# Designs tried in a protein design run: designed miniproteins, single chains, continued (5). Part 75

Each design is a single chain, and the fold is of that chain. pLDDT is the mean over its residues in the fold that is shown.

## One batch from the design tools (miniprotein)

Design m18590
Fold by ESMFold2-Fast:
Structure m18590 (fold): chain A 116 residues (1-116)
Amino acid sequence: ARAAEIEALLARLEASPALSPADQADLMEAMLRATPEELRRLLVAAARAGGDLRIYAASLAVSGRMTPEVKEALLAAAREVGEDPEKVEAAIEAAQAALAGREDEARALGERAATE
């Protein structure tokens, strides 16, 4: 069942000091099929294990998974882990601009997402 697979992945991420390539692959697969609440929990666990929420935000946007509920889950996760939600939002907008062929807008938004 999806919920049991997500709970098993969460336990692995919480036990791990850093995300392995296998954990990153399992995380991406889980994120594509997760509910918004499951997604928020996965994003928080991934960020605490050293994952970059901006990369996950861009990946979800590129996969066609970006709904208002998914965006809110990303922003809620950013707030919970102490990351800047405006940078996460810029990463989403950059990925969407790139998919739409708006290369100059995508570049400007990507720079905003990367700025410290």
Scores: mean pLDDT 80

Design m18591
Fold by ESMFold2-Fast:
Structure m18591 (fold): chain A 113 residues (1-113)
Amino acid sequence: NKEEAEELAKKIVDYLMNIVENGSAEEKEELEEAAETGTSSNPKITELTKVLAEVFGEDGLAKAQILFQFFLNIKERLSPEEIEAAKKAIRDYLTELLEKAPEEVRERLKEIL
């Protein structure tokens, strides 16, 4: 279902953006751990990393880590207009992948977010 995939993609982007915009230093460090190692002291981020790796498929863990690193650096790299364009591009890409993902993967993502 495209609508469900779009909602999940939005929740992923909103969750990551909320950490980098409004998160504490500790929450940012938890995301940095996941970007560097593929695991985090935060169980929610660890489960999100695993599910995103499955969604991305081939080289999925590396792709999830690259996504987290991109969000961590977003304010330093991009203007506000570029940030909005990047968020839309990532949501559109994640929507396409989530439409093709197994129901079990989407269900796990709903429980995390």
Scores: mean pLDDT 87

Design m18592
Fold by ESMFold2-Fast:
Structure m18592 (fold): chain A 61 residues (1-61)
Amino acid sequence: KREAALAEVPSLTDLSDEARMALAHFLLSDAPLTPEAIAAFVAGIADPADAARVREFLARY
């Protein structure tokens, strides 16, 4: 699940490079993919459009 999500990150060309890097670091971290951890991570994303896209992407996993 986490490995599959990480493999798809380079294909998210609609995300900024900064948001893609942050997402990759989040997925490489030991943080669980819980709704709480995802919400905390997404709250740290400065661009609201990137935040919404990342939330949508992570909801699939």
Scores: mean pLDDT 78

Design m18593
Fold by ESMFold2-Fast:
Structure m18593 (fold): chain A 97 residues (1-97)
Amino acid sequence: SVEAAIERLLALLEEVDPAAAARVREEMAKAPSLEEQAEIVMAAAIEVAAVSDPADRERLLAAVRELMRALGLPEEEIDRVEDAVAALQLGRANPPP
């Protein structure tokens, strides 16, 4: 279920970055829909994945993909999640002058 997928991603986010997880829980408490709550936790997980070691990044992205599938998102959008992480990493490696 979407709720179970959100809880799994939150638990993993708390293990990898407890400060980010606390912020996400606060933001989710103010979100009126389950879909908005899912968007909040996925966005935070992608940001954390971009600065994580490869093992934690793989775990976070696997949980993000599972949540996206639970939401019924098309596989083409799910496949693009790695591109989002790569873009964030490139931006951090090459900051603007």
Scores: mean pLDDT 79

Design m18594
Fold by ESMFold2-Fast:
Structure m18594 (fold): chain A 63 residues (1-63)
Amino acid sequence: SNSPLVKTAEELLEEILKSDASEEEKKEAEEALAVVLDENASVEQKVAAVLRLIGLKLDLELR
């Protein structure tokens, strides 16, 4: 399905993977996308995962 949360999470992950993020930060971003892609995850859990990706992206932009 073309969920806006999935598309947003995938775009954020791509930007983080292209950034100066550490391997640990890239792994955290991949784990957050896995939550967004999990059919058993609640909408609240998926939103929280997207917010984690946004927070990581903003932290990287401020470095």
Scores: mean pLDDT 83

Design m18595
Fold by ESMFold2-Fast:
Structure m18595 (fold): chain A 100 residues (1-100)
Amino acid sequence: MPIPELSLEEMEANVEGFIELALAVGRQLNDEALVAAAEAARAAWRDPSASAEEKLAALTRVIERMMAVYQRHLGVPAEEAAASFARLRELFRRTLALRE
Protein backbone atom coordinates (compact mmCIF):
# COMPACT_ATOMS: atom_id res chain seq x y z
CA MET A 1 0.00 0.00 0.00
CA PRO A 2 1.30 3.51 -0.73
CA ILE A 3 2.22 5.58 2.32
CA PRO A 4 -0.78 7.86 3.01
CA GLU A 5 0.11 11.52 2.42
CA LEU A 6 -1.20 14.08 4.91
CA SER A 7 -3.30 16.87 3.42
CA LEU A 8 -2.24 20.50 3.96
CA GLU A 9 -5.29 20.93 6.25
CA GLU A 10 -4.21 17.90 8.35
CA MET A 11 -0.60 19.18 8.52
CA GLU A 12 -1.77 22.68 9.58
CA ALA A 13 -4.02 21.09 12.24
CA ASN A 14 -0.97 19.12 13.49
CA VAL A 15 1.07 22.36 13.83
CA GLU A 16 -1.74 24.11 15.75
CA GLY A 17 -2.30 21.00 17.89
CA PHE A 18 1.41 20.90 18.78
CA ILE A 19 1.42 24.60 19.77
CA GLU A 20 -1.68 24.09 21.99
CA LEU A 21 -0.10 20.98 23.56
CA ALA A 22 3.10 22.96 24.29
CA LEU A 23 1.03 25.78 25.89
CA ALA A 24 -0.88 23.28 28.06
CA VAL A 25 2.32 21.44 29.10
CA GLY A 26 4.16 24.72 29.83
CA ARG A 27 1.28 26.01 31.97
CA GLN A 28 0.93 22.69 33.84
CA LEU A 29 4.69 22.51 34.58
CA ASN A 30 4.95 26.30 35.26
CA ASP A 31 7.62 26.49 32.52
CA GLU A 32 7.46 30.20 31.63
CA ALA A 33 10.05 29.80 28.84
CA LEU A 34 8.00 27.04 27.12
CA VAL A 35 4.78 29.10 27.45
CA ALA A 36 6.57 32.16 25.98
CA ALA A 37 8.03 30.10 23.09
CA ALA A 38 4.62 28.53 22.31
CA GLU A 39 2.82 31.93 22.42
CA ALA A 40 5.48 33.40 20.08
CA ALA A 41 5.13 30.42 17.70
CA ARG A 42 1.30 30.77 17.71
CA ALA A 43 1.57 34.52 16.96
CA ALA A 44 4.09 33.91 14.14
CA TRP A 45 2.04 30.99 12.71
CA ARG A 46 -1.13 33.15 12.55
CA ASP A 47 0.68 36.27 11.23
CA PRO A 48 0.32 36.41 7.40
CA SER A 49 3.25 38.91 7.23
CA ALA A 50 5.69 36.57 9.04
CA SER A 51 8.11 34.73 6.73
CA ALA A 52 8.24 30.93 6.51
CA GLU A 53 11.75 31.16 8.05
CA GLU A 54 10.44 33.17 11.04
CA LYS A 55 7.57 30.69 11.54
CA LEU A 56 9.91 27.68 11.32
CA ALA A 57 12.41 29.30 13.74
CA ALA A 58 9.63 29.97 16.30
CA LEU A 59 8.28 26.40 15.92
CA THR A 60 11.81 24.96 16.25
CA ARG A 61 12.23 26.70 19.65
CA VAL A 62 8.98 25.06 20.86
CA ILE A 63 10.14 21.62 19.60
CA GLU A 64 13.49 22.01 21.44
CA ARG A 65 11.71 22.90 24.71
CA MET A 66 9.17 20.06 24.36
CA MET A 67 11.90 17.47 23.66
CA ALA A 68 13.72 18.62 26.82
CA VAL A 69 10.42 18.15 28.77
CA TYR A 70 9.95 14.64 27.30
CA GLN A 71 13.51 13.65 28.28
CA ARG A 72 13.25 15.11 31.81
CA HIS A 73 9.66 14.20 32.78
CA LEU A 74 8.86 11.10 30.68
CA GLY A 75 12.34 9.50 30.58
CA VAL A 76 12.49 9.57 26.77
CA PRO A 77 16.04 8.62 25.63
CA ALA A 78 18.09 11.40 23.97
CA GLU A 79 18.29 9.45 20.67
CA GLU A 80 14.48 9.02 20.56
CA ALA A 81 13.95 12.70 21.45
CA ALA A 82 16.39 13.75 18.68
CA ALA A 83 14.54 11.56 16.14
CA SER A 84 11.17 13.05 17.20
CA PHE A 85 12.64 16.58 16.93
CA ALA A 86 13.88 15.87 13.38
CA ARG A 87 10.50 14.41 12.30
CA LEU A 88 8.44 17.32 13.75
CA ARG A 89 10.75 20.00 12.29
CA GLU A 90 10.66 18.36 8.83
CA LEU A 91 6.83 18.06 8.99
CA PHE A 92 6.51 21.76 9.91
CA ARG A 93 9.02 22.77 7.17
CA ARG A 94 6.98 20.82 4.57
CA THR A 95 3.73 22.39 5.82
CA LEU A 96 5.22 25.89 5.37
CA ALA A 97 6.60 24.99 1.89
CA LEU A 98 3.10 23.83 0.80
CA ARG A 99 1.67 27.21 1.94
CA GLU A 100 3.83 28.97 -0.69
Scores: mean pLDDT 79

Design m18596
Fold by ESMFold2-Fast:
Structure m18596 (fold): chain A 65 residues (1-65)
Amino acid sequence: MEKMKEAMKLLEKIAENTGAVKSIEVKDGKITITIENEDKLVADETEGLARMVASVYGLELEIKE
């Protein structure tokens, strides 16, 4: 449970910093994040950061557009 809380805090900071995260949902140990931004570079960087966080904490991640 601690891993999920720490990962969520980092994902929320990424959302605040990039403005490219539309929603973050957690269900059954899986994180679903919706990423959308008019600047494709910002969207791509946000996706990369989210995938890095999930990888570091060993969590399942699904990205939606």
Scores: mean pLDDT 80

Design m18597
Fold by ESMFold2-Fast:
Structure m18597 (fold): chain A 70 residues (1-70)
Amino acid sequence: MRTITDAEILEVFARIELAIAKNDLKQGRKDSALEAAKRVREIADQLESLGNTEAAKQLREDADKIEKEA
């Protein structure tokens, strides 16, 4: 069994934050969606620092989409 890395944990948290943001947008909670997008960007910065540049890029694009829709 493989030990879960910090990068894998961060990717899981980012996916949860993105799901929250999308649900908040559907419910008209724009401020909450923007806060979730901000947290996704912070996680992307941490992933880039760990060498996961592709994951960081994807998360920033997803956060940009949430901010545009909010």
Scores: mean pLDDT 81

Design m18598
Fold by ESMFold2-Fast:
Structure m18598 (fold): chain A 66 residues (1-66)
Amino acid sequence: MELAEEAAKILKSKGNDFAANTVELGARAAIRMGRLEKAKEIVEYAKSGNIDKAVELAREILREYF
């Protein structure tokens, strides 16, 4: 949970609220689904500045979760 919040904070500081919210929700969903490694992958992409990949993975998880 804390990792998802960290990634979202970084993205919000860059002015991209949509990416920040999507990454946070996707990482949280992955954790709730027991896919902790996938949550970490999303967060790592966000931290490394690969926003597009972080959002892509988060959206995949959200589609699986809902």
Scores: mean pLDDT 75

Design m18599
Fold by ESMFold2-Fast:
Structure m18599 (fold): chain A 61 residues (1-61)
Amino acid sequence: TAGTSGAAAYAAGAAGDSAAASAMGQERFKNGVGTHGRLAAIAGRAGDAAAASAYGQLGAE
């Protein structure tokens, strides 16, 4: 599930949807899958779609 959540966060961030990127990143974090999900959620909440996308992509890999 970590890869799926990371890929979703990346796609949402790339589309400029920081709220969706934040939600996907936080879901990845809640699954206990590490730092990239948390960083994506933080960036998304801050309204930084590009950073959320980048962290989501790292989680997907």
Scores: mean pLDDT 58

Design m18600
Fold by ESMFold2-Fast:
Structure m18600 (fold): chain A 80 residues (1-80)
Amino acid sequence: SAMKEEIYKGIVEALKNIIIWLFGKKYEKEVEEAAKEAIESGEPDKVFTELIKKIEKELTEEEKKELLEERKKRALEIAE
């Protein structure tokens, strides 16, 4: 059971990192909170699906542009 729990936590951590990469640091805290909830509830599919739907509903066309510009800026900062 402990091994299943560690694998599960690893999957949740990977999903958290992917979602943060997709939506940027604006949603980092919200994604981290969702990851904790997913671990505690044992329902990562429900928790992350609800999170993604919430983010999609919150994103206007202007906010989508801002996320693209933010990711582009971060990529340029890394590239120097």
Scores: mean pLDDT 72

Design m18601
Fold by ESMFold2-Fast:
Structure m18601 (fold): chain A 77 residues (1-77)
Amino acid sequence: SEKEERMKKLGITAGALTLARAELEGKEVGELDYTVGNTRIRVRVEVGKEVRVVVTDGDEVLELVMSVEELKEEVAK
């Protein structure tokens, strides 16, 4: 659905920004918890390992778990 595609793009973008911030700050772990209207985005990044993103939009929940390398490939598309 268009809503699911939008949630996925938001999650990938939030994951990428959280990763970039953690890398720039020299941290091993980065986190984001952001709410706007009915949308909540929660990110946990383990630098060089894994990114976990949860996007909630009303009654819909999208969970993304990927390696840092997979996230960088998704952003390059």
Scores: mean pLDDT 85

Design m18602
Fold by ESMFold2-Fast:
Structure m18602 (fold): chain A 66 residues (1-66)
Amino acid sequence: SNLADADALRDEVLANRPELIRRQALTGKVGALGIAQGRQAEADEMVSKAKTIEELEALLARLRAD
């Protein structure tokens, strides 16, 4: 059932919510910087490949250095 699957996903999100919120905020910052630099497509591709918070922070630092 989609409802049972949604409940399981909700429980996972609640358990990992601080990390998910931080990841969402970092993704937003990378995207905004990519737009500002005219590199939105590159930033979006890099974000899609990033699996960890540390990788997103490294991406943000790289875009800022460029």
Scores: mean pLDDT 73

Design m18603
Fold by ESMFold2-Fast:
Parts: C-alpha cells; sequence; structure tokens
Structure m18603 (fold): chain A 70 residues (1-70)
C-alpha cells in the first residue's frame, strides 16, 4: 500500500541519514587524533552543520510517517 511505501521510504532515508552522521563522526574523530587543532575545530563545525541538516531531514520524515499512519 501507499502507506507501507511511505513508511519504508522514510525508514530507509532515516537509516541513510544515520549512516551519514556516523561516518562524519568517525571522520571528525580521526581528524582530532591525527590533525591540527584548527583542523579538529573545522571538522567539529562541519559535523555540527551536518547533524543539524540531518535532524531537519529526520523531522520531515517523521511528519510524513505521522501523516501516513493517520
Amino acid sequence: SSVEQQIKQAQEQKQQAGRQGGQAREQALNIERTGTDKQAQQAQQQLEQLNQQLSQQVDQLDQKVAQALK
């Protein structure tokens, strides 16, 4: 059904967002271990921006799921 498709798509997109966030976090940790303080700060800022973007994406997906379940 269309409801099942919307829920599945939202779950897949949420999983993808989680993977992107996880990968970015690992990269930031690597830069903290191997890079300069400036590189570490830049990596943390980039991670924060990505997390904000992914959070907004997840919120939109949650709204779609809520609509589909109504």
Scores: mean pLDDT 79

Design m18604
Fold by ESMFold2-Fast:
Structure m18604 (fold): chain A 108 residues (1-108)
Amino acid sequence: MEELEKKREELAKKYGLDKETVEKRRLLALQVIVGAPASTNTLEELAEFLVKRNEDTNPEAAKLAKKALEYYKEGKYEKARKYLLKALELAAPPTLDALAAEIEAALA
């Protein structure tokens, strides 16, 4: 867990984003993932988004998102949600910004 926090802090510093901005965008994504009903395809769409956005920039986050997608397809929605949360913890700040924008657009 500490390694994921350090990696997120290093990425925020690298991209010139303050920790508060990164955390605010992460919390927005977390709220959608936690609140998404299993009867909607929201978890599947978010998993596919994280795979595509991270496969070139953050292969570890992409791998976790792929596991979330696999669990979703197996009907294991709670495990899918947990792996999506882990993928977000590894996501680079630009990926979190893009995810937050997509979530806001989908909710509008």
Scores: mean pLDDT 66

Design m18605
Fold by ESMFold2-Fast:
Structure m18605 (fold): chain A 95 residues (1-95)
Amino acid sequence: MLWREIPLEEVEERLRELMESEGLELEPRPEVREYALAAVRVELAIERYKLSRAEQLEAEIELFELAIRLGLVPGSRERLEAVLEGLRRRREEEL
């Protein structure tokens, strides 16, 4: 996918700019930083490559799955599975 082609250095710079402009501070956890970098990479890919709605939904699904793996999403397994199913259904409608 195109968002994986964006250099890490460019993603890190955009994240720094967003934190400075919004006055945001990330939690001092490596999992939070890993997720933030992945989310910024997707944003840059949408801007640069003009991703279709289906491609954007694929990226959102990958980000949500990453957040679950990193333990960043509060909620029951049942609730998390329902959200993923909803996103996958939306992707099918856009294909």
Scores: mean pLDDT 73

Design m18606
Fold by ESMFold2-Fast:
Structure m18606 (fold): chain A 81 residues (1-81)
Amino acid sequence: MTPEELEAQLREAEAEFNKREDEVISEYIKKAGEAMKEHPEEAEKLRNEYLDEGNKKVSEIQAERDRRVAELRAQLEAVRA
């Protein structure tokens, strides 16, 4: 595999993970907002519960991203050497 192909895969992986993180954040913000609107008496609790779940999902995606990016960077360095 060429360095250019690995650099393209690295950019694609980073873009994919950024998109997944943004989608999760947007989804949980929307869910929190909808729950708060339906149950205003529990708004603070519901907001925190949904945002905590969203943050957990984002952390899982970030861990997967870090692993994948490290693998691709190691391959790129090996090909460049």
Scores: mean pLDDT 82

Design m18607
Fold by ESMFold2-Fast:
Structure m18607 (fold): chain A 99 residues (1-99)
Amino acid sequence: SPIVPPKPGPGTELVEANEVLAKLLAELGLPKVMTLLEAYRGILQYIIKNKLFAEEITEDPIIIAKTPLTKEILNGKEEATLSEFIKSVLENHLTRVVP
């Protein structure tokens, strides 16, 4: 029987940031090619560093698009939940690095 190699764990795959996300990550000293988990961490660090959380306490924190880069990621929306922001980045601003 063929030995199936183990699949990479979730978030260990290599991803490449597009131009918009690469600029965001560069503000944190991060490269444009990284693991998905590193990209997720970078996004959270950017939000915290730039104080993008709304003052209101919600179960899914609201992100306010105060910077030009966050406005581009949210496609001109003024706010989104953290989950919606991360989903937008993962689906529209990251490409899987395929050999």
Scores: mean pLDDT 77

Design m18608
Fold by ESMFold2-Fast:
Structure m18608 (fold): chain A 97 residues (1-97)
Amino acid sequence: SIRDEILALLHGMVILSTAWLTIKMIKNNKDQSLIDAEIAGLRDTGDAFVGLLRKVAPQFTDEFTQKLDELIQALENKDVKAAEAAMEKIKELLVKI
């Protein structure tokens, strides 16, 4: 439904904004506990998002899951370049919903 498509896009935007904030925190050498809290929040939001994607765009679910996992791993490793690359791929997939 259009409602579920809008909800998926909103969740996708929350994932991207949370990742962007986490990258800024990493670049600004913020406390590790704050970075860890944002990554934990991103995992929870990501799980909810993938559940919604199964209803709206099941054909993209596996690719989104893979790119979300890559994003989270990059953030945990403080690999800003890898995190930004995963975010760009997630953006490309979101516009196809």
Scores: mean pLDDT 87

Design m18609
Fold by ESMFold2-Fast:
Structure m18609 (fold): chain A 92 residues (1-92)
Amino acid sequence: SQEQIEQIKEMLEYAKKLFEEKVADKLSKEAQERVLHVFQTGLEHPNRLDLLSEEERTLLLNILGEVNALKLGLISEEEMAERILETIKSLE
């Protein structure tokens, strides 16, 4: 639905900003470009997750899960950044 699409976009915008501010500088340029591609695809084509590889879809879903955990007060922004970094490294 349109409301679900807008919520997902808001979550991805938040996660992208956190990634750029707290995670990106800890990754290779190639890894940064791959993760930014996942964010861009999710933001530009939220109804077309089939455009992502299986690994990229897994990363996107894990990122959304971490944003949801943050929204529920289950983790801090620092813990979210650490978990996103570990997920990215596990997919290399």
Scores: mean pLDDT 86

Design m18610
Fold by ESMFold2-Fast:
Structure m18610 (fold): chain A 99 residues (1-99)
Amino acid sequence: SYEEVLEALRELAELALENDSLSLRLAGNTLIVEVHGDEEVKKKVEELAEKLSKNPEVTVKKEGNTFVITLSEEVWKAVESDEELLELILKASEKGIKN
């Protein structure tokens, strides 16, 4: 369901805001997540990425320490409809761009 995807996205955005070893950048409906040398943070990102990949409307591609998470248009509309979640993602993305 969308609720499980939105919750995993919230956890991912919060993790990026709380950890300097994790950067998140928003590009359209795609989240680019980079882990910078922290193995415990990487494991948490891998767990969230696996949870997200269980939804057929989410595509996750892993390349080393980089995770590319592409949301369908319908999932992205659900994110835009959740003002609190959208704000968290935008704040995490702003932090990621500044790093």
Scores: mean pLDDT 85

Design m18611
Fold by ESMFold2-Fast:
Structure m18611 (fold): chain A 103 residues (1-103)
Amino acid sequence: MKEKEKEILKEYYPKALDGDQEAADKVEEAMENLLKLGVSNEEIGKLFVEIAKEHPEYRKALLGGAVVAYLEAGKVEEAKKVLEEFKDEDGLAALDALLEAKK
């Protein structure tokens, strides 16, 4: 069951970012189904990173999704590591500002 929903995200998330509304609807349903199946936000973050590696043209959007998922899981170091690995300086600055604002 989980693998089917992960496959839908891998196939349709890039298409949804291109403005395909049917793909966006499939992505939303797959995300809801993954959460209902007990997939952790950390696991969702890892999935977004995997898609970002395969689709460099959507990398910033996919890494943003991964960071949000890792933060929801309380995995701040994983979020930072992902942004450092892809050299997303804008994302690192945004994460640092968000963490400072929570103090």
Scores: mean pLDDT 78

Design m18612
Fold by ESMFold2-Fast:
Structure m18612 (fold): chain A 73 residues (1-73)
Amino acid sequence: SDANLAAALEVNEETLEKFEKKAIEQGLPKSLVEEDRKNRRWGRVLQRLAEKYGVPSPGEVAELIHTGKELPK
């Protein structure tokens, strides 16, 4: 849910930053990620991570962050 997504991002910001750094290392543009963070567009950040790592939805990425699990290879 959107509430779970927002809570996961706030509680696990360090984990989200690790996922973002990993995505940037894999070719996601750093400038786009930074702009989304500055504008509190967390859903867009999760969408980009979902697309990059082949996760079905932004909600799935948020669930992985919330549970402390690593993104799939």
Scores: mean pLDDT 62

Design m18613
Fold by ESMFold2-Fast:
Parts: C-alpha cells; sequence; structure tokens
Structure m18613 (fold): chain A 81 residues (1-81)
C-alpha cells in the first residue's frame, strides 16, 4: 500500500539522518556542529510530521521521496568533506 511505502521511506529517512549526524560529529565534534546536527534532526522530524499529516498519499509519497533524495545528497557531501 502507499501507506506502507511512505512509512518505509520515513524509516529510511531517519536512518540516513543518523548517518549524516554520525559523519558530521566524527569529523567535527565542536558544540557548533552538535547544534547543527540537532537542528537537522529537528527539521527532519518536523518534515516527517508534515508528511504523516498529509491526507493526499501521493503527495505524501512524493514529499518523502524528495526528502530522502535531499538527505542522500547531503550525506554524500558530508562524507566527501
Amino acid sequence: SLEEEIEKLLEEIRKIVEEIVEEMLRKDPSPEAQAEAERLRKGVEEAIEIIRKEKDLEKALSFAKSLKDYLLQLLKEVKEQ
């Protein structure tokens, strides 16, 4: 179902965020980097809540896919820095 596909994407999104945070803090353990990591976590959880409240499942799926793509790009950039 679309609901199951969306929930699977949201679980993948959370895992990607934790990988980004781990890479950021491995390279820069500063208080500034920790604050940036917490802002990222908070922003992604807020986006997940918006996706879950979206009544149009096709729009929710599209948003979840776009969010995952954005985070995968961010993960690549953090790993390359």
Scores: mean pLDDT 89

Design m18614
Fold by ESMFold2-Fast:
Structure m18614 (fold): chain A 75 residues (1-75)
Amino acid sequence: SHMEEELRKKAELNVAAAVGKLLAAGDLEMAERVKKAYEEGDVSALKQQLEEARKKGYEEVAKALEEAAEALEKL
């Protein structure tokens, strides 16, 4: 459905934003974990990375991961 397409695009764009910001911050390992969680459709793993981003003070990464996880849960 059109609504499912919008949710998938929202998740994809927010994951891409989070990965891009992590790469810019030099956190290559976390960027890889976020990519893997998304590619595997593992919302639980994505939420673990959200909590890790919060702990590290990556506010923009955390916001993007939160939006991505919410979009994936609505699919």
Scores: mean pLDDT 88

Design m18615
Fold by ESMFold2-Fast:
Structure m18615 (fold): chain A 97 residues (1-97)
Amino acid sequence: MLSLEELVEKTEGKEVTAFFVVEDEPEVYGITGTLSLEDGLLVLKSKTKTLKIRVDSIEERKAPYSDWKVYHIDGVGVSGFPGRPVRGFIRVSKEAA
């Protein structure tokens, strides 16, 4: 199981694309930006939006039909979707070899 600190370290200085599903909503929310750790929360900041999530679990997975690494997260929204269960994944640009 990945820690929130380890996820932020792996993505430091990199742009990520994140997709979140909020419980009982049919819509998928996509955001491109940077990850940081603030006050024990995962912060995803784009040019126009900031999401804050209290993370319950993080799993590193290989994307289906791809060599891309993706990070699956379960948590609760604090900003953007306050008090609502969220599930999502974060795709990170591949490190230069």
Scores: mean pLDDT 72

Design m18616
Fold by ESMFold2-Fast:
Structure m18616 (fold): chain A 105 residues (1-105)
Amino acid sequence: AAAAVRAAMDALTAQVLEAFRRGEARSFEVRVSGPAAALRDALVAMLQRLVDAGVELETETVEGAPDGSALRLRTLLRHPGVEARLTAEITEDGRLVVRLELRRV
């Protein structure tokens, strides 16, 4: 369900933002399944919330199917005292995998 995808991604986003605020070295992984549009909307909402909180995004790679059914994203995230690499993949079978590793700098 789209609501379950959004809830899981919102929970991940809150935990990631708290780790950035605390300057914590932490790893996160979430795996959710749902319609491709719901997965993309939830991923975009997560990235927007990070930007709104003052996290700088530097996209390293983005690959996607023209119809939006699949996406692979790798981006570097920066915040004072903390750096992270985010990898996100949406597969044609309706899965989203987000991995994020924070380190102190």
Scores: mean pLDDT 83

Design m18617
Fold by ESMFold2-Fast:
Structure m18617 (fold): chain A 87 residues (1-87)
Amino acid sequence: GNSKEFTEGDYKFVAKGGKGGAGVFAIALGGKAEKGTVGGTSLSGDKSGEHVGEIEAEDGTVFKATVKLEVKDGVATVEGLEAEKVK
């Protein structure tokens, strides 16, 4: 499928490509009360290469997501995903 996953600490990141770009979502894997989607961002995928987005969780935690896209015929394919906590 047109998706990549990256796990760091208590979070799972999922990048999904499609027509016009990609979306990235952060999902909490931690305690029962905090489990679920905590944030996401959209990346405009009009060009192949590395795209960077910022994801802010409800607790004020900020993640930098780096997504490598290959764009062909207006469709973005996710080739790579990395995420890091920046705040």
Scores: mean pLDDT 74

Design m18618
Fold by ESMFold2-Fast:
Structure m18618 (fold): chain A 97 residues (1-97)
Amino acid sequence: MHMEEEQAERGLEALRRADERLRELAPFIAEHGSLDALPEEERALLRELLALQAEGARNADDEEALIEAVKRIGEVLGVRLSDEAARMIIEKVREEG
């Protein structure tokens, strides 16, 4: 139980940093119109973040889809998340945002 809380905390911290990076790069992407201008590692991370945002917008009321999206971004960030940890991250993001 405590390990899931710690996992969610690490995942939230990683996701927060990734979101900050995405927001920083959003004007660059809009200006250049392509992710191809970015290094491969950043391109892979941004692709997953954009997919998560698109999935969140499409399935805002579908918690299962959001859990899967959070788990996928966790994998890209090097954090393995359980369904429960992903749900806790979603709740914390809603509370803070």
Scores: mean pLDDT 63

Design m18619
Fold by ESMFold2-Fast:
Structure m18619 (fold): chain A 90 residues (1-90)
Amino acid sequence: SMELAQLHAQMKAAMDQMSYYMTKASQSTDEKVREEYLKKAEEARAEYFKLRSSINADGAAATLAAVEYASDSLRKIGDEVQAQIAKARA
């Protein structure tokens, strides 16, 4: 089992990892390298949402509200990752 503080730290790490790989993908001129970074960004995004689902089982209302409020940036990053994956696979 995870404590809420540990869960938050892991979610932040996943968010940072997604942002990092998305940036690396956007800077890559090699299609294969770009695709690998986009795959890693997608994996980090999936990990975030798995961790987030755990808050619904154990989280306090204040913790959930804080995560949801802060999640606007993550939602935008997720949308950008999906758009880049679609573009790379086109």
Scores: mean pLDDT 73

Design m18620
Fold by ESMFold2-Fast:
Structure m18620 (fold): chain A 84 residues (1-84)
Amino acid sequence: MTPELEEAAKAFLEKWFEKVKEILLSEIDSEEVKELLEKAKKGDVEALLELDALLSEKQREELEKLAEELQPELDALQEKIDAA
């Protein structure tokens, strides 16, 4: 992977987590949720699973819509990785 692709991947993950944070904090203004998000961002799988367990049905639907919205950007990033 090139430094440019690493930077693009980091930017995508940052954008993803910021949007996820907005969705999660829309109904749950909680320090626990903020802590779990920061841990998940650092690659803590247990924190990611705990976050998933805390999600309302509405938040899950919003996250699915976000994933669909960002899928073209993820696909474009994957194509760049495959082409490198």
Scores: mean pLDDT 72

Design m18621
Fold by ESMFold2-Fast:
Structure m18621 (fold): chain A 86 residues (1-86)
Amino acid sequence: SSLLEQSRALIAAERDELVKEFEEEIKEIERLIKEGKLEEARKKATIRLSAAGILAAAAEFVGDAASAEAFREQAERLKEILDKIE
């Protein structure tokens, strides 16, 4: 379908920028942890983990394995961060 084709193209085109956004958010979360703002860090990490999971699932659904893998990698990094602040 045109929607699936457009979604696949959009996800592929946006992959690098979205990964960069996750990297910047992870840096912000790590900064909050260093400042002792653990509740704020946990909330942000949880939101970003949800976003990474949704993007990975969407990429898988449209058949973009490369984008799915990239977003799963960001999800795993966020899970590791959450585990460290429990």
Scores: mean pLDDT 86

Design m18622
Fold by ESMFold2-Fast:
Structure m18622 (fold): chain A 76 residues (1-76)
Amino acid sequence: SQELEDEVSIAMVQMYASIIINEVRKGKLSKEEAEKELEKLEKLVEKLYPELSEEAREEMERILEETKKEVEEILK
């Protein structure tokens, strides 16, 4: 179902985002490495985007934006 596909895709992106944030918080990713991981996350979202419902697309955009902001705040 579309709902299940949306939920799986969202969960996957949320998990990746959480890993990036946690590794940055622990000082295990440099600024350059974090930027590369965020680029990979963005590419994953772009790849998943065409298969998602409108609601799931909004959630993807929210997750990506919040993740980028949080990483930037930690690395200041």
Scores: mean pLDDT 87

Design m18623
Fold by ESMFold2-Fast:
Structure m18623 (fold): chain A 96 residues (1-96)
Amino acid sequence: MLSIEQVETNFRFSLLAILEDMRYKYEVEGASEEELYKEMVEQIKELIEWALEQGVPKERIKKILEDFFREAKKAYPEKAELFDKILEEVLKYLEE
């Protein structure tokens, strides 16, 4: 069985993969912010469900998401509003 620490590491790695996919769609394919929002929210919600099923506490998932989007906003300040909307939606989902 994976340890909680290994699950958290895989969760962080998956978030980076989602961000890179978003960057490609945004920069290369000219995807709309609505399309990016929908895809990122859907993929992150799936990751949250997986991490919860593996036994990661909600508080740890919340901290990982908050830290991840803080760094994402530094990397892509033009997408800060989009990232804030995504974070709000996925944190609401996590607390349900």
Scores: mean pLDDT 85

